# Designed miniproteins, single chains, continued (3): the designs that were tried, part 106

Each design is a single chain, and the fold is of that chain. pLDDT is the mean over its residues in the fold that is shown.

## One batch from the design tools (miniprotein)

Design m11683
Fold by ESMFold2-Fast:
Structure m11683 (fold): chain A 67 residues (1-67)
Amino acid sequence: SMMEEERRALEGLRKGLEEAKRLRDLVVAQVTLHEIRRVLETTTDPEIREELERLAREAEKLIQELS
């Protein structure tokens, strides 16, 4: 279902951001932010959107720290 696909995407992005934080890798953080924003463009579920927006803010903070 669309909701399961969106939830799997959210889980993958969450893991990607955790990897970026662990490695302190600017490129991984930037790629993850771009993917979060792309998934947000097509996500309609408000709960999943809220979590994606939270991950986007965390990715933006990490990018600022690493830049």
Scores: mean pLDDT 86

Design m11684
Fold by ESMFold2-Fast:
Structure m11684 (fold): chain A 69 residues (1-69)
Amino acid sequence: SSSVQQQIQSLLDQARQALENGDLEQARQYLNQAVDLFHDAVQAGLLTEEQAQTLSRQIKDVMDGLRKG
């Protein structure tokens, strides 16, 4: 099975792809799924501090992309 970190990364990659395609609705859906899974993973202690910081930065980048679209 994919790790939770890989699942969050995959959702963020899909959100970025949707942003590049101009599909803001799809990008928001993937971002929301990634954020929910990220919060659950942090709460459950499933991510290292470095993984959490990297994913948090990527979440912010996607959010900033949505605000500019």
Scores: mean pLDDT 85

Design m11685
Fold by ESMFold2-Fast:
Structure m11685 (fold): chain A 97 residues (1-97)
Amino acid sequence: MKVTISDVKVYDIGNLRIVEFTVEVDGKKGIVSLSTNPLPIDGLSVYGNIDDVSLDEIRELQLKAIDAAVSLNGKTVELDSLPPLLRSKILSAVIQS
């Protein structure tokens, strides 16, 4: 399954990094927002082993997803090549649209 990522915008606000971008999968479009916001902590449910994951590890995984989205601005890629958090957010955005 291929996804196109476009219109990537990055905001640094205090201790938060936020990225917003548009995705297209099989002709369906959605808007994705990713953040390093500690409350609620994005990604905990994606990684499964919450009890074994520190807040620093969660933030690192969030930053990796943000960096992947930024690097892929204007590109079409295979969905399976993306970090798990990014894949989950893309699918959710397209399903909700």
Scores: mean pLDDT 71

Design m11686
Fold by ESMFold2-Fast:
Structure m11686 (fold): chain A 101 residues (1-101)
Amino acid sequence: MPVAGGVARGKDTEVTAIALGSTVTVTVRGPREPSERAARAAAKAIEEAGGKVVKFHVQEDMATVVAEVPEELAIEAAKAAARAGAEAAGGEIVDEREGYM
């Protein structure tokens, strides 16, 4: 099963996007407003990559996006989400990792 992840850091936020099979999960940690902005940017990037957002949840210090993406596009969608989220949070990608099984 292919696994891939990307971690990106803004001034006060960290964006982590993980692709596992046909599911892409984005977790944003940081203050509510930057985290919500990063999560919305990540969700848009996933939809533009051919995915469908199925969950969007914002808390005080965390935001989570879960999307269904064709398995062959999931890695690209996760990378796009991490990049878009980082950019929206005013940061840059810190770690971009393609996993091995």
Scores: mean pLDDT 74

Design m11687
Fold by ESMFold2-Fast:
Structure m11687 (fold): chain A 62 residues (1-62)
Amino acid sequence: MQEEIEREKRRLEADPNDLEAAYNLGLALAKAGKPGIAKAVYQGVLRREPDNAKAREALAEL
C-alpha cells in the first residue's frame, strides 16, 4: 500500500499534468486509511479540471 502511494507520487513528480496518476494517488491514500489526504489530492485534480467526474465521485465516497 505504501509502495503504491510512492509510485504514484513519483509519476506526478515526473509529469505534474498526469491527472490519472493524481487520481490513482488519491485512491491509494483512501485505501490506506488516509481519507483526509486523499480528499486534498482529489481537490487538486478538481482545481485543474473542475468537471472531472471521477474526482468528484471519489470525494463523495469519502
Scores: mean pLDDT 78

Design m11688
Fold by ESMFold2-Fast:
Structure m11688 (fold): chain A 72 residues (1-72)
Amino acid sequence: DLKKEIEELRERAKRLEKEAGDNKQALSWIEAAKRSIEKAEEYLKEGNYDLAKQNIDNAKVYLDLAEEEIKK
C-alpha cells in the first residue's frame, strides 16, 4: 500500500527532524525527503504508480542520509 508507505515516511521525517536539531546537513536531507514525499503523494493521486514508487524510494534514500549525518 503506497499510501501507507508515504504516511510512514512522513512520520520518519518528523522524527528525524526533531533528532537533527541544528544539524544543517541532516536538515537539508530531510527537506529533500519531504519534497520527494510530496511528489509521491501527487503522483499517487494522479494514478502514476511508477513515479510515486520512485519518489518513495528517493525519500527513503534521503532519510537514510539524514540519519547517517545525525549519527556523526
Scores: mean pLDDT 88

Design m11689
Fold by ESMFold2-Fast:
Structure m11689 (fold): chain A 90 residues (1-90)
Amino acid sequence: AEEAEREAEEAKEKAKEGKSKEGGEEAAEAAAEADRAAAEGRTEEARRAGERAAEAGTLAAKAGGEGAAEGAAGAIAGIGAAVTAEIAER
């Protein structure tokens, strides 16, 4: 019985590696969108994209897979974009 659970756990670990890569890419894309939207004065859209970048980047970094470095960079960029958008919204 526990063997099936162990196999599921191994599959979950492989999925974490995939999620780390995907999260890193998503974080980078969202960070780019946030930066572009902020530059165009679309502050609410920039804030939402920045939030997505921070969440995806943090998740990727936490998973510790191949995308961890990209995820961390995306989180930093996303947080920065979100802060900038929040200030501009004032």
Scores: mean pLDDT 67

Design m11690
Fold by ESMFold2-Fast:
Structure m11690 (fold): chain A 80 residues (1-80)
Amino acid sequence: MKEKLEKAKKIIDEYNKEVDEAFRTARSLEEAAQRVLEIGDKAAKELESLGFTKLAEEVRKQAEDIAARMRELQALLDAS
């Protein structure tokens, strides 16, 4: 259990870092949204493989919520 917990912490830390990098390096909010969904799905699959199914579901939901908000903001920018 302890080794799996340390792996889960590293996955969450990397997920947060990669999401922040996507915001900084993406050329558009749509590109950032797509990258966040990919990052979230990857992290969730790694967490599921360690048995953290509920945490994986939460990570996917957070990534989907972030991506949806970015796409909404992109649509508003394109309309301006």
Scores: mean pLDDT 83

Design m11691
Fold by ESMFold2-Fast:
Structure m11691 (fold): chain A 87 residues (1-87)
Amino acid sequence: MGLTDELKREIVEALGAMVYAVTKISLRKLLEEGKITEEQVEELAEARGDAVAYRAAVRWGLGDPEENRRKAEEYEARAAELEAEIE
């Protein structure tokens, strides 16, 4: 018995949430030092989390593959843009 699409969706959401949390933890010191704003941390964490979630959805054939691919590419590009502003 394989994973159901419902369970796959839950795992995809959990992966996105994990990447979001890890991103916020990784940026904590920069935020405390005033080198980045809370808004920039939130935007980057959301962009990275969403990028991973949509890419995993594409990989597992969940929902609309073309829409999920487009969203993955959009959030991946947004995360890269935000990361370049921090580095």
Scores: mean pLDDT 84

Design m11692
Fold by ESMFold2-Fast:
Structure m11692 (fold): chain A 78 residues (1-78)
Amino acid sequence: DELEELLKTILDNIIEGLKPGETAIVPQEFFKKLAKTFKVSEEEVIKLFVKLAKEDPRVESVEVVKEGKKTNIKITKK
């Protein structure tokens, strides 16, 4: 799955850029771009990304933050 492999690579780059205990925010615009490229819904991209982040042993927490029409994902590194 090309989308899953790309999301794993992006997650790895995010985690490598964080110090232990730091949080990264992945903005809605990122998921919109991927959804358009892979011809899937934004919700499916977010669902897959959250699943991959929760399965990563370097991740302490994953939070989905919805504010009106915007959805951001917060990832905290152990």
Scores: mean pLDDT 81

Design m11693
Fold by ESMFold2-Fast:
Parts: sequence; structure tokens; C-alpha cells
Structure m11693 (fold): chain A 96 residues (1-96)
Amino acid sequence: MEEKQKKISELETRLKELIAEADRLMAEYHRTGRLTPEMKERARRLSDEAVRVAKELEKLSGKLTPIAFDALVKAGVLDIVVAVEETVERRRKQRE
């Protein structure tokens, strides 16, 4: 029981770190106006880990917590940004 609460706290801390990394990646994207291959890989890894950690936290807590919800929203935004950027690149090349 005590170890369960400790694991919940650790998962919440990890989700906060993932949210902060997602925010830094988005700031870099807004600064450059483009996603590099490295940034796309980071976005995918952050999204995948956020989903995994959020699911683990939900399983232990029995509920979708606000921090887990926020992390999933940030993961979804990263997925959308990658998809939009790839679509824009594809359409630009089609005209050239």
C-alpha cells in the first residue's frame, strides 16, 4: 500500500517532466518553424512514453488524474504537429 503511493508520486513526477519536454519541443518548433528529423523522433518518443505512463498511473489510481489527462493532451498536440508538418512538406514538394 505504501509502495503504491510512492509509485503514483513517481509516475506523476515523470508526467510533469514529459509535459515540460513537450513544451520545450513546441517552443523550438515555433522558433524554427520546422520539425527536424530529431525533433520528430523526440515528439514520437515523448508521446509514446506519456501514453504509457498515463495508463500506468490510471491503473494504479483507478481514475484518469488531471496530470495524466494534461500529458495525454500534450501527446496528442505533438502527434498533430508532426502530421501537419509532414503534410505541408509533402504538398510543397508536389508543386515543385
Scores: mean pLDDT 81

Design m11694
Fold by ESMFold2-Fast:
Structure m11694 (fold): chain A 92 residues (1-92)
Amino acid sequence: MLEKLTRILAKLAQNQPLSKEELEELKEIMTFMAENPAEGKKLLVEAARRLLKEGIATEEDVEAAESLTDEQVKEMAKAAAEMAEAKIKELE
């Protein structure tokens, strides 16, 4: 899950389009994070740290992820899952 999330976030940060498979992966990950916001926060922080090492994210991005409440993670993940589903439907 973490490796898929980090890859997808890297593409989004670089304005690269997601494939249908990557959108389906994003929907699954975001659905999991909406249902498990504490674990979702841990995934976001670790993904942000990996992207920082790759020069794609900043230390401010990591701090932002660390400052998120479980409720904020849940709402953000739910919105991202709905967006991914809408994009999948547009491709079909």
Scores: mean pLDDT 83

Design m11695
Fold by ESMFold2-Fast:
Structure m11695 (fold): chain A 80 residues (1-80)
Amino acid sequence: MEEFQEEIDEAARVFALAVRLVTTKNALKRTTDPVEIAQLKEEARRIAEEADRLWKESTNPDFAKAAQAIAEEARKLAEE
């Protein structure tokens, strides 16, 4: 059961990061306020850092691959 819980926890972390990334992308498309843009870019940087950590920590190749993709997209978003 421990292995099952660990898998659920990793899946939940990947899902949470994906939701945060999509939310941040959609917010950036809707705002022209430079203060909001700066805050959203900071959130994108945080998502990239958390996804990088998850990718390095993950023992599941599917979760690692998903986390890596999220990290790469979040980095691009932070630089735009």
Scores: mean pLDDT 80

Design m11696
Fold by ESMFold2-Fast:
Structure m11696 (fold): chain A 85 residues (1-85)
Amino acid sequence: MAVALSAAQQAEAEAIYKALLEEREKVMKELGIKVADTEKAKKMKELYDKVLRRFAELVALDPARVEEAAREAVAAQLPEAEAAA
């Protein structure tokens, strides 16, 4: 099943996807996870990127919920990162 979005919803999905990628990088840094250069790690990253994009497309139908969740996730990361710094 393909997700059909309007042009405006596609733009929202791209914005959400970009925000999710940035949040993933922050989470990986906090957990000390390093991107491995192995074939398996690259395939897993590509799979996760596809999942995040699909999630963003689906959530473009409910952008307010994703924005709130993303803000809460960022707020949770920032205090710990500042304390660690």
Scores: mean pLDDT 62

Design m11697
Fold by ESMFold2-Fast:
Structure m11697 (fold): chain A 100 residues (1-100)
Amino acid sequence: SLDELWEEILRLLEELYRLLASALTPETEPLLVQFLQLVNEGNRAYKAGDIETAKAKFLEALELAERMRRLLVEQGRLSPEQDARITRLLEEARRLLEEI
């Protein structure tokens, strides 16, 4: 169902948040705050029945997560295993959003 698909996307975003938060730097901290705000805005839009706004907000959140991943890699703050996990979560979340 659409609700099951949405709950799975939220679960992936929550795991992304935890991984990015575990490697937090001064440069990524404001981006992580924006990421959480976009996830919350997207979830509110979905609950209001505004699927297009919800999808757009989640895509913006994934773009911020990719920016944070790149910064953390450049700063040597992510292990290869953490980088691979974040990359897989980003790819999976984008794929599931395309199903909506």
Scores: mean pLDDT 89

Design m11698
Fold by ESMFold2-Fast:
Structure m11698 (fold): chain A 85 residues (1-85)
Amino acid sequence: MDEKVVEEATKLLLEGAKNPEKAEEYGKKAARLIMEKHKDPAEAAEALNKAVEKVREELPEEYQPVLDRMEKAAEEELIREAARR
């Protein structure tokens, strides 16, 4: 797994949690960043899961619903991109 990509995705998700109105946008950006490095959809999903886990450990409970929204948007972006192939 590319640790640097996971770290960069984690930073995007942390920024998205601070900006709830743009949460879905940050989720999609994190997914796109991961997909640039991981062309395999399964590896991309694993990298996204790792980034989400790191963010979940750092965020207070009150931000968890925003993180869930970002995770869903990111997963939908991964599925959409895989379907284009």
Scores: mean pLDDT 81

Design m11699
Fold by ESMFold2-Fast:
Structure m11699 (fold): chain A 80 residues (1-80)
Amino acid sequence: GMEEARRHYEEALKAIKEGNLDEAVEHATRALRYFVESGRLDEARRLAKELILAITENVKDPVEAAKAGQRILDALRELL
């Protein structure tokens, strides 16, 4: 439900801060899936944007940041 989606969002942010980008993308995808399946497309887009901004703030290597951001965008695109 909504609480589970919020937990996945929080876990994604934690993983970003810890540099665990694979785990961050997995949690992001689970949260995005909930919002898309619930018809909350604007919330899904906002979530993706906020997570990509968190990646740009916490990941020093711009190429690794871009790769992680693209994986989140690809996940959202595949769910739409």
Scores: mean pLDDT 86

Design m11700
Fold by ESMFold2-Fast:
Structure m11700 (fold): chain A 82 residues (1-82)
Amino acid sequence: MEALEMGKYYLKEGNLGEARYFAQRALKEDPNNAEAQYVLGQTYFAGGNYETAIRYFQQARSLGLKEAEDNLKKAQEALEKS
């Protein structure tokens, strides 16, 4: 199973540590993998690390993943409230 698919699976399971591990592995294989950046952003957002989540969502968006735009806005709002 591909590292990115494992990252998505563990994110859905709520296992943020495993999701982060596999998403990082996907990113090591392809640093321009927008979906791996996005999964990492989601794991950090779910963990309350909003500044780190913002950086990953910005990278995903810059690589063309439009879905990251809404998550970026939510992470920015969460950081303002924290």
Scores: mean pLDDT 85

Design m11701
Fold by ESMFold2-Fast:
Structure m11701 (fold): chain A 76 residues (1-76)
Amino acid sequence: EELERIREGIKQAVDTLVKNIKALKEALKKGDPSAKAYLERVKREFEAILDAARQFGLPDDFIEEIKKKYEEALKE
């Protein structure tokens, strides 16, 4: 039960980052210079999420799933 709550929390955090990445990519297209700094912050936050998932002992398949979702959001 607790691990399921942790998994769902991590999924929600990744979904929020994906939404933020899409918004930041649109801001970058419009020439907002601060958007680059925010994108760098989002990358650091994703690394923290990966570290948390590994520390909680979540399976590698789940970690690869969230990594793929994040990487797909970064692609144009």
Scores: mean pLDDT 80

Design m11702
Fold by ESMFold2-Fast:
Structure m11702 (fold): chain A 86 residues (1-86)
Amino acid sequence: GAALRAQADALVAEARALLEELKKTTDIAEAVGRVLALIGIRIDLEGLLRDAQANNSDPAVIAHLQAALAEIDRIIEEAMEELRKL
């Protein structure tokens, strides 16, 4: 349980760092690359959630992974808004 939560927290932290770098980027190719990296993080976290559900993990762990996925969705939405400004 703790290891899955730590992995989810690390993915969210990486996503937040990518968003902050994207906000500083004026190059559209670099911005697109960061958005693709965010989508990759979302895929990784969705995989962790799917595996946790398949392995009948603790409901609190599943809830934590679902909250992390929702946070990544918010980060991607903000990243897409930043990309639109370029």
Scores: mean pLDDT 88

Design m11703
Fold by ESMFold2-Fast:
Structure m11703 (fold): chain A 79 residues (1-79)
Amino acid sequence: MREQDLANLRASAERALKDVEEMIEKIEKGELTPEEVKQALRRAIAYYILAIGASLFDPELAERLKEAVDKLVEAIEKR
């Protein structure tokens, strides 16, 4: 893999982490409609798949992303 490709994959995973944190905050504030909650679940699935792929080149980042996704799913289930 080219260095630029690896950097882009890491950047994507970091953006996913920020997106997950933002979604958790919105859920905690009760700002999401039921439709938006379904969209958050779809994003959680996509990010979990990204984390599995990321584990091949950055296992620490992958674990952080998996943990964040698990927290997002828990937040959705509570609301």
Scores: mean pLDDT 78

Design m11704
Fold by ESMFold2-Fast:
Structure m11704 (fold): chain A 72 residues (1-72)
Amino acid sequence: SLEEVLAAEAEAALEAGRAVGEQALAAAKAGAPVSKVAALTTAAMILFALAGEEELAREYAKQVDEALAAAA
């Protein structure tokens, strides 16, 4: 059904978002170039948005910003 397809797509997007999000946070903590961290964070935020997880996207972006600020 359409509901099952949409649920599966949302779940896949959430899983991908978490994986990319963890890469972005690790990159930020490791002092990777800001452009790389921004690209990974943007990709993770888009994936979380596709999953309907706007609050998680905002919380995640805040963690990356805090990591970048601590590295500066």
Scores: mean pLDDT 83

Design m11705
Fold by ESMFold2-Fast:
Structure m11705 (fold): chain A 98 residues (1-98)
Amino acid sequence: SLYREHAIRDLEGAIELLKEIKEEEPELAELLEKAIEELEKAKRAVEAGNMEEAIKHAERALKLVMEALKKTENHKVRLKLIAAAISIVGALFSAEKA
């Protein structure tokens, strides 16, 4: 399914972006590690065809990204967190259509 491929792409994009932020902002590391774990679980669920489970994990990851956004005033990091959130929302949309 094209929507499944788009969901995986968007989840992978979010994971890589959060890994970059974790290296740049150690104070966010614990929240971002939890968000990455949830996104990796979402990706596995998409690959298994379990879209309901994928949505739950992606929503948990989004909540953690939004918590990280509240903890930093670094404008470059904030923009990257917003980009990660947009990718997660894209994955949620694609998973719902899959």
Scores: mean pLDDT 88

Design m11706
Fold by ESMFold2-Fast:
Structure m11706 (fold): chain A 87 residues (1-87)
Amino acid sequence: SLQEKVDKLKEEAELNLEKASAYIDMARKNIETDPEKAKKYLELAEKYLEQARKIVEQLSKYTDVSDLEARIQRLEAEIKELKEKLE
């Protein structure tokens, strides 16, 4: 049962990270042509990244999350870069 809970949390973290990454990619494609749409995609990316962070924090009580934490940091850096281009 503990392993099943860990596996579900890991799957949810992965899903939220995939969604965040996808929205970052959509923002990057729209940054020059539709900056308002790019901003909305970055807001969605931040929402999914926040969900991933909460899940990873819970998951850290049971297993090593260093790889997931590194992925979160990379996505946060990408969001920051794109936000600076929109200012």
Scores: mean pLDDT 90

Design m11707
Fold by ESMFold2-Fast:
Structure m11707 (fold): chain A 81 residues (1-81)
Amino acid sequence: SIEELVAKLRELLENNAPMEEILAQLAQLFMAAVREGRTDIASVAQQGLHQAVQYIEQGRLDEARKVFEEMVEQIEELLAS
């Protein structure tokens, strides 16, 4: 479920998992959101990725992680609604 994918993404962020694992989990979440017609969640995931990629390209992985943390918080709020 989307809820399980979001929970796993939060776990990866809390455990300071490699960026590659975070990006792979985000890709799964995005695909699930699109498949389920959750365009609100898909849009938040896409915006977060777009912002984080700029930091990743600069080697600023801590800033990229903060972007993903904010993205997860927004998605959790959408799921609680």
Scores: mean pLDDT 87

Design m11708
Fold by ESMFold2-Fast:
Structure m11708 (fold): chain A 62 residues (1-62)
Amino acid sequence: MEKELEELIKEIENLLVRMYLAGAPMETIEEYGKKLKENKNNIEKLKELKRELQRDLARLEA
């Protein structure tokens, strides 16, 4: 796996853990996890997913 993809995947995995700890529904966590798995080789899709997770997490932690 390329370093850029590896770093994005780890950042997304960390965001998913934080969403779980913030009390996000398991169904939501599973949906994001599936999107990560489906797009693990697509940098652009991973960047979009990271932005979505950051927005949702910010709302949950507010």
Scores: mean pLDDT 81

Design m11709
Fold by ESMFold2-Fast:
Structure m11709 (fold): chain A 86 residues (1-86)
Amino acid sequence: MAAEAAAQAARQEALDQLVAQMRDTLAQAKKAAEEVRDDIAEEFLRNSIRLAERMAALLAALDPSLQDAVDEARAAAAWFEEQLKE
C-alpha cells in the first residue's frame, strides 16, 4: 500500500517532468522559428512539426490524464504548419 502510493507519486512526478520538458522544448523551437529567415527555415519548421506530433503521440500513449499536454503539442504543430505556409 505505501509502496503503491509512492509508485503513483513517482509516476505523477515523472509525467509532470515530461510535460515541463515538452513545454520548454516547444517554446524554444517557437523562438528559433521566429529567428530563422534563411533557406533552412522550411526544414526547421518541418522537423519541428514532426517533433511536436511525436511528443503528442508519446504523451497520448502514456496516460489519458495528459490530454491537455497532447492538445498543447498538437497546437504547437499547427502553429509550425502556419509558419510554413506563410
Scores: mean pLDDT 77

Design m11710
Fold by ESMFold2-Fast:
Structure m11710 (fold): chain A 81 residues (1-81)
Amino acid sequence: SSAAVVAELEAEAADPEVLKEGIAFALQQAQANNPDLFAQAKPQIDEVLKKAEEGDPEALARLRSMAASALYLRRLEEAAK
């Protein structure tokens, strides 16, 4: 199931490099899919990124979830080629 794959990717996002890659892809996709919404959400995104950098566990959990979802979408895009 998609939920099982996302859970596996959330575990992989415990690696800082995997997390960084997933977040970069998530932000790229968000801007590409809806640039106006992305521009409106940017201050909240920047705040979550800053809190995660400061070691906030809730912010880190949110970023890992975002990274996992983004990496799953990338996997689906790669499988379609």
Scores: mean pLDDT 80

Design m11711
Fold by ESMFold2-Fast:
Structure m11711 (fold): chain A 79 residues (1-79)
Amino acid sequence: ETPEQLRADAEQALADAEELVKKAIESKNPRDKIRYGDAALFLYLVAITLADMAGDEELRKRAIEGYKKALEELDKVLS
């Protein structure tokens, strides 16, 4: 893939991860909270990997910061 395509894929994974964190927080079902939360964390890791492959340091940093924030937010709703 081109660096441009990898960046686009990383941006999409990041956007999808953010939406899944929101679904995990808003869900009333404990199983859905875990399922959406796990999916979100996986997509943040995908975004980090794709950003790294694209050589986009800023996007990689943004994805890492998003991952850390998601871990903190999900810990609060799952604990």
Scores: mean pLDDT 85

Design m11712
Fold by ESMFold2-Fast:
Structure m11712 (fold): chain A 63 residues (1-63)
Amino acid sequence: TVEKVIADAEAGKIALEDFVARALKAGISPELIAKAVEDVQLSGEPLTSENLGKALRKYYEAS
């Protein structure tokens, strides 16, 4: 599931490249991944699976 992929990434259980591959397979759009990458880069944080997972979660946790 999308939730499990994001949770595993946030926990540092998967490498960045594996996280992107699993996210795409789970049905996360390339556009959403690109937005999450941009969020991490704009925050000044390193582009890791944990930081990318947190950014992607913001798009799936509704306001």
Scores: mean pLDDT 78

Design m11713
Fold by ESMFold2-Fast:
Order: sequence, then C-alpha cells, then structure tokens
Structure m11713 (fold): chain A 72 residues (1-72)
Amino acid sequence: ASEEQRRKIAALLPAFEQRVQALYQQLAAGQLSLDEVQAQIDALIEENAAQAGVSVEQFVQERVKLMAQDIA
C-alpha cells in the first residue's frame, strides 16, 4: 500500500472501530446473531478497503499493525 493509502486507512479506522464495537454490543445484548455481526463487519471491511483504494487483505493487515502499536 502507498503512503497515501495508509493515511486513508488510518483516517477511516476510528469510525470503523466504533461501528465494530456497536455490532459486538448488539451481539452481547442478543439483538444480532453471530452470523449477522460477521456479515456486517465483512461489509464494513469491503467498503473501507474500497474507500482507501486497497484490497481487503491490505486493509486488515494495516488495521492489525495499528492495533499492535496501540497495545505496545
């Protein structure tokens, strides 16, 4: 991924993670099934990857790298 694509991913991740957290809260409350949560997360990954101009795999890799930096 280019520097510009990485910056776009970093800018998208806060809103993405808020949406993922909301889906997990709905799962915990019994409002959504696991399959419904997984399908919505997959759709969010595809949408955000497309907005950044990267593959799904590249978006997921960058997400994992940034998450690892926040834990360290």
Scores: mean pLDDT 82

Design m11714
Fold by ESMFold2-Fast:
Structure m11714 (fold): chain A 77 residues (1-77)
Amino acid sequence: DKKKKATELLQKAREYGKKAYEAAEKGNFKEAEEYQKQAKELFEEAAKVDPDNADAIKAGMDELEERFNKAFESIKK
């Protein structure tokens, strides 16, 4: 079931996105970048598994990246 696999990958991507956010808040920027990279790779894999929903999956990835960037900018000040 391609949709089930895509859902599992999206769940993992969101968990890595959350870990990236938490690492950034702690000032662990290298760890935050690694988690963000893992999240992005999982979103890309999910889009390959479920191409019918690739646009929605990419939108979810972009939303997590925006949240990460906002957190990162707040900490840089």
Scores: mean pLDDT 78

Design m11715
Fold by ESMFold2-Fast:
Structure m11715 (fold): chain A 99 residues (1-99)
Amino acid sequence: SELERLLEEAKRHLRLAREALRRGDLDAAERHLRLAIEYLEKAAEFLEGEVKLEVEILIGMALLELGVGKVVGDREEGLRRALEQLEEALEVIEEYLEK
């Protein structure tokens, strides 16, 4: 399905972001996190009610962490926190679909 494709792409980019962070490639990490956000935002369009709101809040928190990290000079920490929020958003969607 289209939703399964979007989630697989989000998962792939989150994995690539984690690998980039592990090697200190902050630019690659941010690129992959922003692509994961795009796929998760599209996946959220298939959701309704409280689960959609929870996913949208997690995506918003990830975007905030990306911005704050640049302003306060702790870009790597901001990227790691954004990754954590997006991985949680993916888990929320996957758990909802398995019920």
Scores: mean pLDDT 88

Design m11716
Fold by ESMFold2-Fast:
Structure m11716 (fold): chain A 100 residues (1-100)
Amino acid sequence: MMSVDEMVKLGEQAVENKDYGTAFNAYYGAFLGALLQSDGDRASELRERLLEVADKAAEAGDYQTAVTGYNFLAGYYYDQGNLEKAKELYEKAKELAEKM
């Protein structure tokens, strides 16, 4: 089974290749791994990487990856009680979904 560090390296390589779908999946797997290890600091770092990948995907016209990423993060912030951030991310996902 891949470690969190191995999944992060896979994600970094995918970003270099502009393969944002693979990058998102790799960082998402790493995020889940960090949560299972109760590593809150690593999980927080990986959430920032997931947002960065969603933003890069949107800029590159990979709307499927961007919508998936923004919807995931909106759900996360909703569960954390950050309703303002959740709404912002959901609205970004909705706008891009209308362009697909």
Scores: mean pLDDT 87

